Designed miniproteins, single chains, continued (5). Designs and how they scored, part 100

Each design is a single chain, and the fold is of that chain. pLDDT is the mean over its residues in the fold that is shown.

## One batch from the design tools (miniprotein)

Design m19695
Fold by ESMFold2-Fast:
Structure m19695 (fold): chain A 91 residues (1-91)
Amino acid sequence: MEEVRELLDKAADAIMAGRPDEAIRYLKKLIEVLKNTDLTPEEAREVLRQLVALSILVVGAYLEGRITPEQADEILKLVKEAIDVVEEKLK
């Protein structure tokens, strides 16, 4: 869980700083880590909440002109992929 939290924090910071390439890199790493990490239902819900918050940050960064529409689309697709991985672990 420490690596998952660190990658989520780094992705959020990158989005807020207008560094979409870094955010994409951290999210791709997060997806790999999530696929190989056992999560309790409580940890999975926490990660899902943070991923939803991350999607809101992406939309905000796009609306403020800090990232392009293409960058926002790619980041949101990666966030959705991460959500799907975590939701599968809750079943």
Scores: mean pLDDT 86

Design m19696
Fold by ESMFold2-Fast:
Structure m19696 (fold): chain A 59 residues (1-59)
Amino acid sequence: KKEEFREKVLELLEKRDQGMSIEQVDAELRKAREELGLTDEEGLQIAVEAFKAYRARKA
């Protein structure tokens, strides 16, 4: 679902800050998007929105 994917994006952005590689984050996001049945366009839109929210919150 879209909400589930958004939460996964936020989780992975936090893990990236904790030392997870960009390659691992990208692979996990692609896997989550495919498992949830989202299109590339839907996944990208949700990821961009989540990233903007995350960056706005980050100190």
Scores: mean pLDDT 77

Design m19697
Fold by ESMFold2-Fast:
Structure m19697 (fold): chain A 108 residues (1-108)
Amino acid sequence: MYYIRARVRGTPEQVRAFALEASKIAPDAAIAGRVLRQDADTVEVELAIEYDGSKEEAQRLAEAIRDAARKHGLEVEVEISETRPELSPELQAALDFARKAVEKAKAK
């Protein structure tokens, strides 16, 4: 199990486009996000991804997320860990919900 934590910053339109693309990059991964900051022209979002696979697959996923963010003109920071990072209660709940949704989709 690997955890990918991404922090992206840009316009609301750029962040929305990135979020849609990120969900398509990892359809089998649990993905959750939360808004850290929102001003008129700037949105900052924290994205947490839980991936059950190899380290090499998780690394490729992290690179794909970084590339997608850059493609949409976002500032991006991406980290990968084998240990679940400290997440806000809201982001943790969203990630747990996303994991159950992925499990349900696979069972169908």
Scores: mean pLDDT 78

Design m19698
Fold by ESMFold2-Fast:
Structure m19698 (fold): chain A 110 residues (1-110)
Amino acid sequence: LLDAARWALKQGRYDEAIRLADQLPENDADAHLVRGEAYLKQGKYDEAIKDYEKAIEIDPNNARAWLNLGKAYFKKGEYEKAIQYYEKALEISPENTLAKKFLEEVKKKL
């Protein structure tokens, strides 16, 4: 299921990725990440935020969940929140070049 959901996400089949992720256990942080990413790609930012928040409740050290939460807030134009979550991702994973790049991008919007 998880691999099938990730494959559907990579192919742009976002509704299928969500349907497959919905079949996974509620306490699976990876299922929430896949579903959140599918929602983010569809422009459903509030739904994506809820899934990323669940992923960090399950695993607070998941730098990818913090990074994606920042991306969702950036897409909503909430730049101060995006900065906070990108900085949290960097605290967990200081070598994360993608988080550094997104942080530079969001600071240009302020």
Scores: mean pLDDT 83

Design m19699
Fold by ESMFold2-Fast:
Structure m19699 (fold): chain A 65 residues (1-65)
Amino acid sequence: MEELRAELERLDKEINEATQKAIELFSEYKKTGDPEIKKKYQEAVKEISELFKKRDEVLARLRAA
């Protein structure tokens, strides 16, 4: 139980950090139009989606316990 709670807290922290990075990249892309920044933004959004999937899995395990 404690391990799953720690995992959930870690994922929430990672989601917050990744979201902040994505916001910064999006703002930079809107300013510069740089296609390299656009690619980095798209990768960041994909990473956030994967983190949410992991979070949902941890929540499902907590509900099953």
Scores: mean pLDDT 82

Design m19700
Fold by ESMFold2-Fast:
Structure m19700 (fold): chain A 69 residues (1-69)
Amino acid sequence: GPAQERLRRWTIAMLRSIPDPSRPLPESLRDALLAAVRDLDEVRLNEVLAQIHAERLDPTAAIADLEAL
């Protein structure tokens, strides 16, 4: 629905804002990110995004997954 679409687009924008990603994104975090967007779990999404940004994890695969939703 519209809320999921807005959250998806916002999440993609946040992932694209990571400066110089240096480490691969673990599958567990990738799965958690997708689940949080699908389930509209903004609390969980914010926790996962904070970790991805703090560790500068490569968002490429997660962005592709989110664009396919």
Scores: mean pLDDT 87

Design m19701
Fold by ESMFold2-Fast:
Structure m19701 (fold): chain A 69 residues (1-69)
Amino acid sequence: AEAEMKELGAQAKEAAERRDWERMLELHRRIRELAKEHPPTPTPVTREVAEKLREIGDEIEKELQERRE
């Protein structure tokens, strides 16, 4: 689980550097699903990071949805 999150995080960083928004959205969704099944020890910092990732993912999804329609 941790190894999978690390790998997905690295892939998301590469996608962001290439500005591949669709790939980045997919990877962010996968990271969130994995974190939901295997949540890390809850800390204020961990929660804040998770919230930011969710907000970014939602914003990207909305942007892609608007472009598609």
Scores: mean pLDDT 65

Design m19702
Fold by ESMFold2-Fast:
Structure m19702 (fold): chain A 70 residues (1-70)
Amino acid sequence: MKEIIEKIKEEALKLKEKHKDNPEIVKAAEEAIRAAEEALKLLEQGGPVAKVVGHVLRAIGSLLDVRFLE
């Protein structure tokens, strides 16, 4: 799971850099990064799997927003 969350964060960072002049895309990418970081933090702390999955789904949703805005 950690690898998938790290890949989501990396893709969001890459999209933020690619579209840095588009504030809507930057905002959606930042939300994806934030959700992925929250998921990684909970996973590292041994937090509930359901909450980790919830943050992962939020990160994916924000990445889909980026794709919709492209």
Scores: mean pLDDT 79

Design m19703
Fold by ESMFold2-Fast:
Structure m19703 (fold): chain A 57 residues (1-57)
Amino acid sequence: SPRAVELALSHGLSEELAREIAELALTDGRRAYELAKAHGLSDEEAEKIIVLAVVES
């Protein structure tokens, strides 16, 4: 999802990591959430990225 990638980038993640999280959210939302959290995102920020990735698929 382009919006999920853009949101992750706005929180300071690299383009590669933002794309990885967005793609991972489509197959394993829990792992995508954990990866986003490991890179300094809040619970709410990580959850928004996953929701955007899934809703726009």
Scores: mean pLDDT 81

Design m19704
Fold by ESMFold2-Fast:
Structure m19704 (fold): chain A 105 residues (1-105)
Amino acid sequence: IDEKYEELKKIFEELGMNTLELIAFLLSVLEDPSTLDIFVEHTPPEKQEAARKLRELVRSMTPEELIAVVEKLIDEAKKQGLLSDETVEYVRARIEAVRARLAAA
């Protein structure tokens, strides 16, 4: 997980996206895997390779690994003062909804 976490952060920085955007993106992927293909399709041509690499890396992860990455990003964003307590609670509620859906499927 740690190696995949660091690689995800590097690719996202190459795409010009910040930690909050990465959290939102990964949550959307957990809720709807088609988000990965939509993201690649809407990425500018000059960033297509980075977008495809991101898609490949995310697809190589289990839902549990991806949730662990999102939780690490939330902790980092909270330490940096980028997230309010209300936003953290909202994001964690979305993660719990994903976990419930995975357990029911």
Scores: mean pLDDT 80

Design m19705
Fold by ESMFold2-Fast:
Structure m19705 (fold): chain A 57 residues (1-57)
Amino acid sequence: KKYEELFEAARLAIELANQGKTIDEIVEELKKRGYTDEQIEAGKLAAEIVKLRKKLQ
């Protein structure tokens, strides 16, 4: 299982979310970098969690 690439995609998505990028912008960036649909979905989920936590803080 290629969990390292999944982890890398999630980490990048978290960094972009912390920079104020939208979920759509994050998904586009992951696609440009050649991540798979599974890895993009993991990144999207991670970014949504980050944005939700920021809204609650």
Scores: mean pLDDT 80

Design m19706
Fold by ESMFold2-Fast:
Structure m19706 (fold): chain A 60 residues (1-60)
Amino acid sequence: MVSREEMVKFAKELLDKRKFDLSKPITEEEKEFIKKMLEDKFQTEISDEELEKILEEVKK
């Protein structure tokens, strides 16, 4: 089972590689991209609710 911490770490690395400014709101297009990359990386389906929790942890 993949931990949320691993998903948060991957999402942070992904946003950093894209040079995204985390002080700004994450756009719907970026959210969809992150969701797809996480689902591909971890071979699992991620709900919108779970994605929001991951993004909240990324902003901390």
Scores: mean pLDDT 76

Design m19707
Fold by ESMFold2-Fast:
Formats: structure tokens, sequence, C-alpha cells
Structure m19707 (fold): chain A 58 residues (1-58)
């Protein structure tokens, strides 16, 4: 269905964003920047889990 395909696309986009932010986190040497990136990763993972649960409910 269209809704399933839209959720799958959003999940794939979030996976890419998580990977990119995690790569920045690994490269960062600034503790303040690392804390900011960690919070962004946590937020993205929360959104990812929400979309995965929505997909499972279809």
Amino acid sequence: SNKKKELEKRIEELKKKIADVFEEYQKSTDPAEREKLKKEIDKLITEYNKLVNELKSL
C-alpha cells in the first residue's frame, strides 16, 4: 500500500541520518559537540522506533 511504502522510505531516510550523525560523533573530539550529537542520535532512534512500530501495525 502507499502508506507502507511511505513509512519504508521514511525509515530508510532515518537510517541514513542516524549513520551520518553517528559518523560525526565518532570523528568529534569536542565533549560538548559529542553530547549534542548523542542527543540527536537518541532523538532519531526514538523516531525510527515509532515508524517501525507504525509499519508493524499495518
Scores: mean pLDDT 87

Design m19708
Fold by ESMFold2-Fast:
Structure m19708 (fold): chain A 62 residues (1-62)
Amino acid sequence: MPDPLEVELSLLTMKAAVYKLAGDYKKAAEAYLEAARVAERAGDLELAEEFRELAKEAEEKA
């Protein structure tokens, strides 16, 4: 069974992708920042940093 945190990360990543397709980069950035928080809470600091970089890219397009 996948860890509940893995499920949450998958849902947040899909949410960010949907917002990007809709052109809502502000909400996409918020979803990536939330994913970074979940990854950090799970102890995956490298993954958290990747999500923070994705959030910055989305914010630059907003």
Scores: mean pLDDT 81

Design m19709
Fold by ESMFold2-Fast:
Formats: C-alpha cells, structure tokens, sequence
Structure m19709 (fold): chain A 69 residues (1-69)
C-alpha cells in the first residue's frame, strides 16, 4: 500500500541524510586538524569543495523527504 512504500522511502532518505551529515562532520574535523597542525591551503580547499558537494546532496534529499511528509 501507499503508506508502506512512503515509510520505506522515508527511512531510506533518513538513513542517507544521516550518512551525509556524518561525512560532512568528519570532513570539517579533518579541516580543523589540518589548520591546527599543518595548514595546506590546497588540501583545505579540496575538503571544503567536497563538503559543498555533500551539502547540495543533503539539501536535495531533505527536500525529497519534506515532499513525502
């Protein structure tokens, strides 16, 4: 039924959202460590760009989750 499919999709989206949030926090921690120990501007820039890509994916998934609610 529609409710079962909706719940399954919502759980899948929640799982993916939580995974992306975790990845973003891990990358932010890596940037902090680099800034404190040996700041490499090119590495920091690449990590910031990766965070931006993950934030865009997160936004898309959150918008999809909101549309199901």
Amino acid sequence: GHMEEKRKRMLELIGEILRLIGEIFELELEIKKLKETNPDEEKIKKLEEEIKELEERLKKLMEELRSLD
Scores: mean pLDDT 85

Design m19710
Fold by ESMFold2-Fast:
Structure m19710 (fold): chain A 66 residues (1-66)
Amino acid sequence: KRDEIMARIKALSAEAAKAIAAGDLDKAVEYMNQALKEMMKGVKEGLISMDDGSRAMINAMKATLA
């Protein structure tokens, strides 16, 4: 479960970064909201910390833009 939530956060954050690069800000906001919902679900269920989720989002965006 933890690995699945972390993978979803990373994938959604990467899609948001791609949308930003393409100039599609509406799509970027949609993906970021989905990533935040996955993170909050993981935190609520005790599977991840807020720190874990936030770092995963930032690192996925950095990797996508590199």
Scores: mean pLDDT 83

Design m19711
Fold by ESMFold2-Fast:
Order: sequence, then structure tokens, then C-alpha cells
Structure m19711 (fold): chain A 82 residues (1-82)
Amino acid sequence: LSAAELAALSERFAALLERLTADVPGFAGVASAEVAVIDGVAVVTRLELAWTVPNPSDEARHATAVAVNRALNEVQAELAAA
């Protein structure tokens, strides 16, 4: 993958994650996200999440973790289809 394709993949991951976390209380957005491809597998190499509150609830943290896994799986499926 080119640098531009990796940047697009990272942007796609961030967009999916923001969509999947739209209803999570106190979530402000994805401040930074980077995805790399290692042996055909998409891997999150950097993730920085913004919160409107200094201490998110356990429920909000769990929902965000589920969203990260789901967004990564969608990116992996798109990569496999390319």
C-alpha cells in the first residue's frame, strides 16, 4: 500500500469509529488514529480518543472498545476486498 492508501485507510477507520461511537456518553471524537497493514492484516498502531469528561464510565469505555474492534473488522474486510 502507498502512503496515500494507508492515510485513506486510517481516515476510514476513524470515520467508522466516530459513527459507531456517536451515541456513547461523553465521547468527543477520534483525536488521532493510524492503521498499518502487516502481512495483509490491518493493525491499529496509534489511537488517541477525545472525551468531554475526564473520567468516562465503564459502560462508555466498553462501548468504545467494542466500536474499535468493529471498525477494525470493517477496515479489514475492505482491505481483503481490494
Scores: mean pLDDT 81

Design m19712
Fold by ESMFold2-Fast:
Structure m19712 (fold): chain A 78 residues (1-78)
Amino acid sequence: SMKEKEEKLKKEAHEIAAKVQQALKDYFAGKISKEELIKIIEEGIKKLEELKKKAESEELKELLEKLIKELEEIKKQI
């Protein structure tokens, strides 16, 4: 069903956000370099852009666009 596909895309988006959040924690704990953190953020943005191409609802597209923008802002602040 379309709703099942949308829920899977939402789950993937949240998993990407969680991975970036963990990388931020690891960076501030001195476990990873700034360059490695930036790489993880850039990979996250790329994956979210691919999810946006698959998204059919405006609500999901808006959610994905917001997450991409949030990751871009984080990248600018480090």
Scores: mean pLDDT 88

Design m19713
Fold by ESMFold2-Fast:
Structure m19713 (fold): chain A 60 residues (1-60)
Amino acid sequence: GENKLKELLLKQLGLSEEEANEAIKNLKNYKKVGLADDIIEMLEDLGQADLADAIKSFLS
């Protein structure tokens, strides 16, 4: 869910609360334009599997 994604953004990427909220908003927009899968694949390729899974759960 959103809480898990936000915790990972704060913990793993070192984002502020404002930056994490903006990233979550951008992910919702990426889903609307069909780019969410590309972002998820990019994160998996970078070894950020936990973050990729949190995004999948959030956007489902």
Scores: mean pLDDT 78

Design m19714
Fold by ESMFold2-Fast:
Structure m19714 (fold): chain A 106 residues (1-106)
Amino acid sequence: MLEEVKKLLEEALSLVDRLIAEAEKQGHTEIVEMLRRIKEILKKAMESKDLEEQHRLFTEALLLAGEVLEKLADDPSVTPDMTALVREIARILHRAVELVRELLKQ
């Protein structure tokens, strides 16, 4: 994996862990399960040596982060900080998807 992609993935995993801890404290069990799924997808991407598989996994994680954002928008008990963390995770994952996509165009 490129060092830049690895750094983005490590940043995303750190933010996902912070968001899981916050969501657990607030009792958002469904959001916690979705975030754990994102974490497992990102771990698989980190272990993969295939750029096409990495692109697929980052895209899957990005789509799931979008689903989390939609669920947060429908829940008035969610803090603005939680929404901001998911948006930052989605931003980092989008950058990772774009970077891997450009590598695949060689």
Scores: mean pLDDT 82

Design m19715
Fold by ESMFold2-Fast:
Structure m19715 (fold): chain A 69 residues (1-69)
Amino acid sequence: MAIDRLRAAAVMAGLTREQADALAKYIEEKGIENTTPEEVKELVRELGGTDEQADTVAKALENIKKILK
């Protein structure tokens, strides 16, 4: 559920399905609670995303983390 929300947010931000899947896999393997917004921004940039897309996805991660408390 949480990882699916992040994947959806990435696609809505304009990332490709492949980029969104790579991001989701990284976070799922590391654990969403152990992943920082800064790591997500860096990974989105490495995958070829823009700074604006990186900020959008990182904000989505922060919101998801708050719900999981």
Scores: mean pLDDT 80

Design m19716
Fold by ESMFold2-Fast:
Structure m19716 (fold): chain A 78 residues (1-78)
Amino acid sequence: SAAAVARLRAEAERLLEEAVRWLRENGETDEMTAQDRLALVLARVAALGRELGLPREELLAVAFETARRWWAEFEKLK
């Protein structure tokens, strides 16, 4: 449902903001460490998407957008 997609997007944004804040606070610019943190965020997004019963396509769209925004935010830290 649209409400379930909105909830997943909101949680993905919250997790992304927390992870970016962690990178910034620790002065982390290592791409491998950033990949590991993204993997944890995406695992949480996937788990919630499954719990919400989202269609695979909608889950993948949220995951893709989360990864895209993550790397854009990481690049700003360089």
Scores: mean pLDDT 81

Design m19717
Fold by ESMFold2-Fast:
Structure m19717 (fold): chain A 73 residues (1-73)
Amino acid sequence: ISPLQREAGRVVVRAVELAPGLKVHELREIDGKIHLKFEYKGEKFDETFDSVEELARFLSEKTGVPVEELLAP
């Protein structure tokens, strides 16, 4: 597991714990990018991120969980 995939996985697990109704269908690392398929309260997302920071920001925008909580060690 690469550092990028490990940190992306941590953020996603944290988001699932803190945002009721968040369901993750797929999390992959492809060519140094993070690919995430998830749904939140009936809305489906299929997104690509260049960094863990972008991933956390996007999840924060959709769920209302602070970025600082998603990136917490």
Scores: mean pLDDT 83

Design m19718
Fold by ESMFold2-Fast:
Structure m19718 (fold): chain A 106 residues (1-106)
Amino acid sequence: VDEILDYMKEKLISLIPDPEKQKELAELFERLRRAIEEGDEEEIREVAREIAELISTLDPESQRKAIQILTGTALRVIGLLLEGESEEARLLLRFILEVTRELLKK
């Protein structure tokens, strides 16, 4: 799960030209990591909302790329779940789906 989290973090940060927003996203991913470890579904939802808000400030092309990264990562997590992976994988999938839903609402 940590490897997938780091991959997603690096890919999403690469879409952000603003160094201050890159730092904000990095901090949000650290909050997400802790929330997954604690099983805090409400915090996961809140972090997903904040990440979606940050991504929504990017240009349309970067937003589309972010959705592609999120959906591709979701498929990888589903693969792990089919192999009988941990509760952390389920929480990560919920996070990805929540971010995607928030982005598609806008």
Scores: mean pLDDT 81

Design m19719
Fold by ESMFold2-Fast:
Structure m19719 (fold): chain A 72 residues (1-72)
Amino acid sequence: SDLQQQLTAVLSKVVSDDTAQKIAQQAVQMLQQGASVADVTRKVATELLKHASTEDASKAAGEVARLLQQHR
């Protein structure tokens, strides 16, 4: 989906492409299951912190939140 591609592009700036694809896929699944933008963004931030610095994870999570709000 367009959203999954956009999420993967944002996440690939701070984690490997494989990891970015997995996180983006999980985020899209959570949205399809009715999770809020806040819950999805929190989950993405948590996953990013396993692979990236706090600064990079925070910036990427902020971009993710913006994209998710635009595609609601």
Scores: mean pLDDT 84

Design m19720
Fold by ESMFold2-Fast:
Structure m19720 (fold): chain A 81 residues (1-81)
Amino acid sequence: SLVEEARRALDEGKYEEAVKLAQQAIEKDPNNPEAHRVLAEAYRRLGKYEEAAIHMANAFALQGKLEEAVQYVRAGREAAA
């Protein structure tokens, strides 16, 4: 699957490739929390902390973990300031 390919790219240090594959996985299924987690980790590895926080918040929200999602939204806002 695209999510499995994205995780493999992430594990191999191919962070830009992992972003592309995870974005394609989200386009196919926007409610897949694993795709958002992989995208968040890839962005974090690229130093894109605001984008990383947004997608991690999406992953937690999709799992019903609203307290954790709110914490990542705050972290993203702080990274953007």
Scores: mean pLDDT 85

Design m19721
Fold by ESMFold2-Fast:
Structure m19721 (fold): chain A 102 residues (1-102)
Amino acid sequence: SRREEALRRIDEMVEATRKALLKAGVDPETADEIAELMREILRDQVEGRTEFPDDPAVRRLVAAGLTLAAIERGEIEMTPEQLQRLVDELLRAYEEVKKRRE
């Protein structure tokens, strides 16, 4: 089904984001937390449990994460400097989301 295909694609993209973060030197616990958060948001949207969050930090986190996944999958090319800026942006967005959940 389209839903099952979407869920499989989410898992593939989230794992690619996690791998990209680990390659960039992000610690495994932080990489796992970002991957889990991204999976939760994307799966909840597909399953109709909630609308996509209208939180700018959440939107930036998901956008940066999906872009890292696309780079890891070879769909997009970036310079090392561009990749580092993207990782830094994802980490900043994650810290903002984490503070708002506390």
Scores: mean pLDDT 82

Design m19722
Fold by ESMFold2-Fast:
Structure m19722 (fold): chain A 88 residues (1-88)
Amino acid sequence: RVEELLREIRELAEELARRLREAGLEEAAESLLAAVELLLRDPRPELLRALAESLEAAAELARRMGLEEAAELARRLAELLRRLAEEL
């Protein structure tokens, strides 16, 4: 269901933002939450996929920085965004 995906996406974005704040990446956390809220207000498949690609790239960078939890959450969020794009 689209509504279930929207809820899961918001929950993962909040959790990822929390991990980013704990790592001292406050601006990245705020940017992530703003981007997710903007996209969920008017979800377009092309923008959902673009954010997913950005999160996949960010996850690889986070992994190289030793932020394993944030990297896994970013990958998981990207998967849900791609799934939402397919449901629309």
Scores: mean pLDDT 85

Design m19723
Fold by ESMFold2-Fast:
Structure m19723 (fold): chain A 58 residues (1-58)
Amino acid sequence: GVQQEINRLIGRILRLIGEKLDLEQQMKKNGVTPEMQAQLDQLDAEIKALMAELAAVP
């Protein structure tokens, strides 16, 4: 149902935000690589896409 879809999207968004925060913490401690920057950009894009999907749920 709609509530299960909302819960799925929220769960995915929160997981990706957690991954982003962990990556940013690693970047602060160990320095930044091009691969880390690409991963951060990908995480931001996916979070934005999922937030748009959440906003579009009927």
Scores: mean pLDDT 85

Design m19724
Fold by ESMFold2-Fast:
Structure m19724 (fold): chain A 90 residues (1-90)
Amino acid sequence: MEEIEKLKKEVEELEQRVDDLTSRANALRAAGRLSPVQAEAVDTLIELARKHIEEAKKSIENGDVEKAKEHIQRARDYIDGAERVLAAAA
């Protein structure tokens, strides 16, 4: 089913974005460029993004396209939030 394959691809792209954000956050933390508040905010947003990615995967496996889309959108929102925190820190 074309829609399910598209959702799987979107999930893979989000996983790659979360891994990139995690690496960037770790680099900034190692450089002493993240305040404690910024570090906690990024870690929380990345954790929430990962939770919604996992829920999206479960929804895809169960054929629940609407739930998968909702979780994908929430994951994107959390990823965008983390990117904004990292941009402010850099």
Scores: mean pLDDT 87

Design m19725
Fold by ESMFold2-Fast:
Structure m19725 (fold): chain A 76 residues (1-76)
Amino acid sequence: SMLERGIGLALRGIGVQADVEYGTMSPEEALREAEEILREARELLERSTGMAREAAETAVRAAEKAIEAARSGSGA
């Protein structure tokens, strides 16, 4: 379902942010993964309504935070 996809994308985004902050993923790899998640989350957001839209919005925010973490180069 669109809801499950949105939740999955949000969790992936959160994971990428955590991995780059803890230094378990390179900033370059994190940026690539986060940009892919953001693209998919934005596409889902345009097509979703109700709770699925809320999940997609959460995924967009998670991906944006992951991109920010990757760009700052923080592995701390």
Scores: mean pLDDT 82

Design m19726
Fold by ESMFold2-Fast:
Structure m19726 (fold): chain A 89 residues (1-89)
Amino acid sequence: SLFERAEELLRRAEELLRQAEEALKQGDRDSAIRLAQQAIRLAEEALRLYMEVLKEAKTLEEILRAIGGILRAIGVKLDAELLIKKAKE
């Protein structure tokens, strides 16, 4: 399903963001930026799929699940963008 695909992409984005945070802690700013950029790309794809799920949603449960996914994907994007800014300082 579109929702399951979005969940898979978001989990991968969250893992890449965790790896980016660890790279930054180790002083590897180049790896941190690269991993965070990959996390943003996957989070954006997940966001697109959650938006499609929301458009096709027929029940309140489906609407709430899609909105939850949208908010989580936006959160990953914002955290990754802040990490990139920090790494470039």
Scores: mean pLDDT 91

Design m19727
Fold by ESMFold2-Fast:
Structure m19727 (fold): chain A 120 residues (1-120)
Amino acid sequence: MTVHVFFYHPLDSKEVKEKTLKLIEEAFKNGDEVVILLTGYDKEFIDKVIEISKKYNKKVTFLTFKGNLPEEDIKKIKEAGNEVIELDPSTFTLKKVFEIIKEKYPDKKIRIHLPDLSYL
């Protein structure tokens, strides 16, 4: 069983958003776990992820930076059975992200889905 780590930014293209949502749904169909690092706020993306999590009766773990999500949206995510972990941007490292994932999902393979950087 794999834990899929997605990086998402609100400035990602519509095509990247749609591709990410499809990959999340495929991960749940395969019985895998999903972690999403939200580097900003996108209500439509969050709402669609919640819908997918409910459809498959699966839990998503959202990693976000303190203050980046409104309290109402954090509450909505949690009430839908999902998890929110707020990270301190002043002490943030990718190592800390992986430590959190390893603690929550011991002995699982980690697959990282990088954003489409085709513009680079």
Scores: mean pLDDT 80

Design m19728
Fold by ESMFold2-Fast:
Order: sequence, then C-alpha cells, then structure tokens
Structure m19728 (fold): chain A 107 residues (1-107)
Amino acid sequence: IFSFLGLYDEEIKYYEELIKKDPNNAEAWRNLGAVYLRKGDYEKAIEYYEKAIEIDPNDADAWLGLGVAYEKLGEYEKALEYFRKAIEIDPSNKYAKERLKKVEEKL
C-alpha cells in the first residue's frame, strides 16, 4: 500500500511532530537520522544523529548511526571512532562490532 518514498515522508512527518511536541526527545532525533540514512542523505542523517547525542550521549544507536553515515561517506577513521563509542555504551551490540571489523579491514 505504501511506496518506499511515501513511507519515508510519513516517517519524517511523524518524528517532526514528536520533536515539535518535545524538542528533547533524543529517540525522535535518532529516528529522523535513521530515515535520512535509509534515503541516502548522509549529511542530514549526521545532523540529526549529532542532535540526538547532544540530548542523550548514552544513546548507543545514535553513535552507531553516526558511524554508519560516516562509513557511507568514506570517512573510515570517524566511523571507527563512533562505532567504538557505540560498543563502549552497549558492549552487547553485535551489529556495531561487525561494522567496526569491516571498517578496520578498509584501513
């Protein structure tokens, strides 16, 4: 029923409304970053993930999202730094550990 483009627009509107209601909702900022990451807008993804970590620096998923966005931009040293931060906060995150290993192989 939803096209992928229509789904992204609806997700963006939903999280924008959450942020309008509560600008300190770190999860909503992180989820906006994730939508833009899926859209391939890595610059917007970074902007929203950085906002999420400013509000909640212990959001391991926001640090992970920053790492993925920088990895997609070819900024492997920054990606490593952010993946290490995500693992520091949540050592059980297997996805972050897998991404870290793949980026280390490129350096």
Scores: mean pLDDT 85

Design m19729
Fold by ESMFold2-Fast:
Structure m19729 (fold): chain A 70 residues (1-70)
Amino acid sequence: EEELKKVKKELLEKIGEIIDLIGDILDIKLKEKRGEISKEEAKKKIEELEKEIEKLKKKLDELEKKIDEL
């Protein structure tokens, strides 16, 4: 059952990366609300971060599948 611990650790690491990216999105939204960046600039940066989150979600799906196969 050491394999379950390894998969859990990697899941938590990927979840942490997603949380950090969500934090970055929130910071961009706050900058847009404060008028520090344009709405278009904020949208572009958020779309890039959302694509990164989607890539990490696919990796989470792979890890969940690995748990099912154990």
Scores: mean pLDDT 83

Design m19730
Fold by ESMFold2-Fast:
Structure m19730 (fold): chain A 90 residues (1-90)
Amino acid sequence: NAMKERILKAAREGKVDEVIDLLKQMIEEGMLPEEINRVLKEAVDELIKQGRPVEAAAVAILGTGLQIDYERSLTPEERKRLEERRKARE
């Protein structure tokens, strides 16, 4: 996934704003909240590995907020469509 690699590269460089913008782009592209959460966790872990605990905390707080808002905004019908798209990618 090219988007995941871009997020991890931004995380390695400590670019909190770019990580958040790319997570927002994943939401606009219709990825599942669970997929967003997994990438968010990987970005936070990467920032911790880079010795950037403040940036890791910022990404965790902002990214978790985005994920919760996204999950709450999805109708059952929208969620089913996203799950069908995920299966088509497997």
Scores: mean pLDDT 83

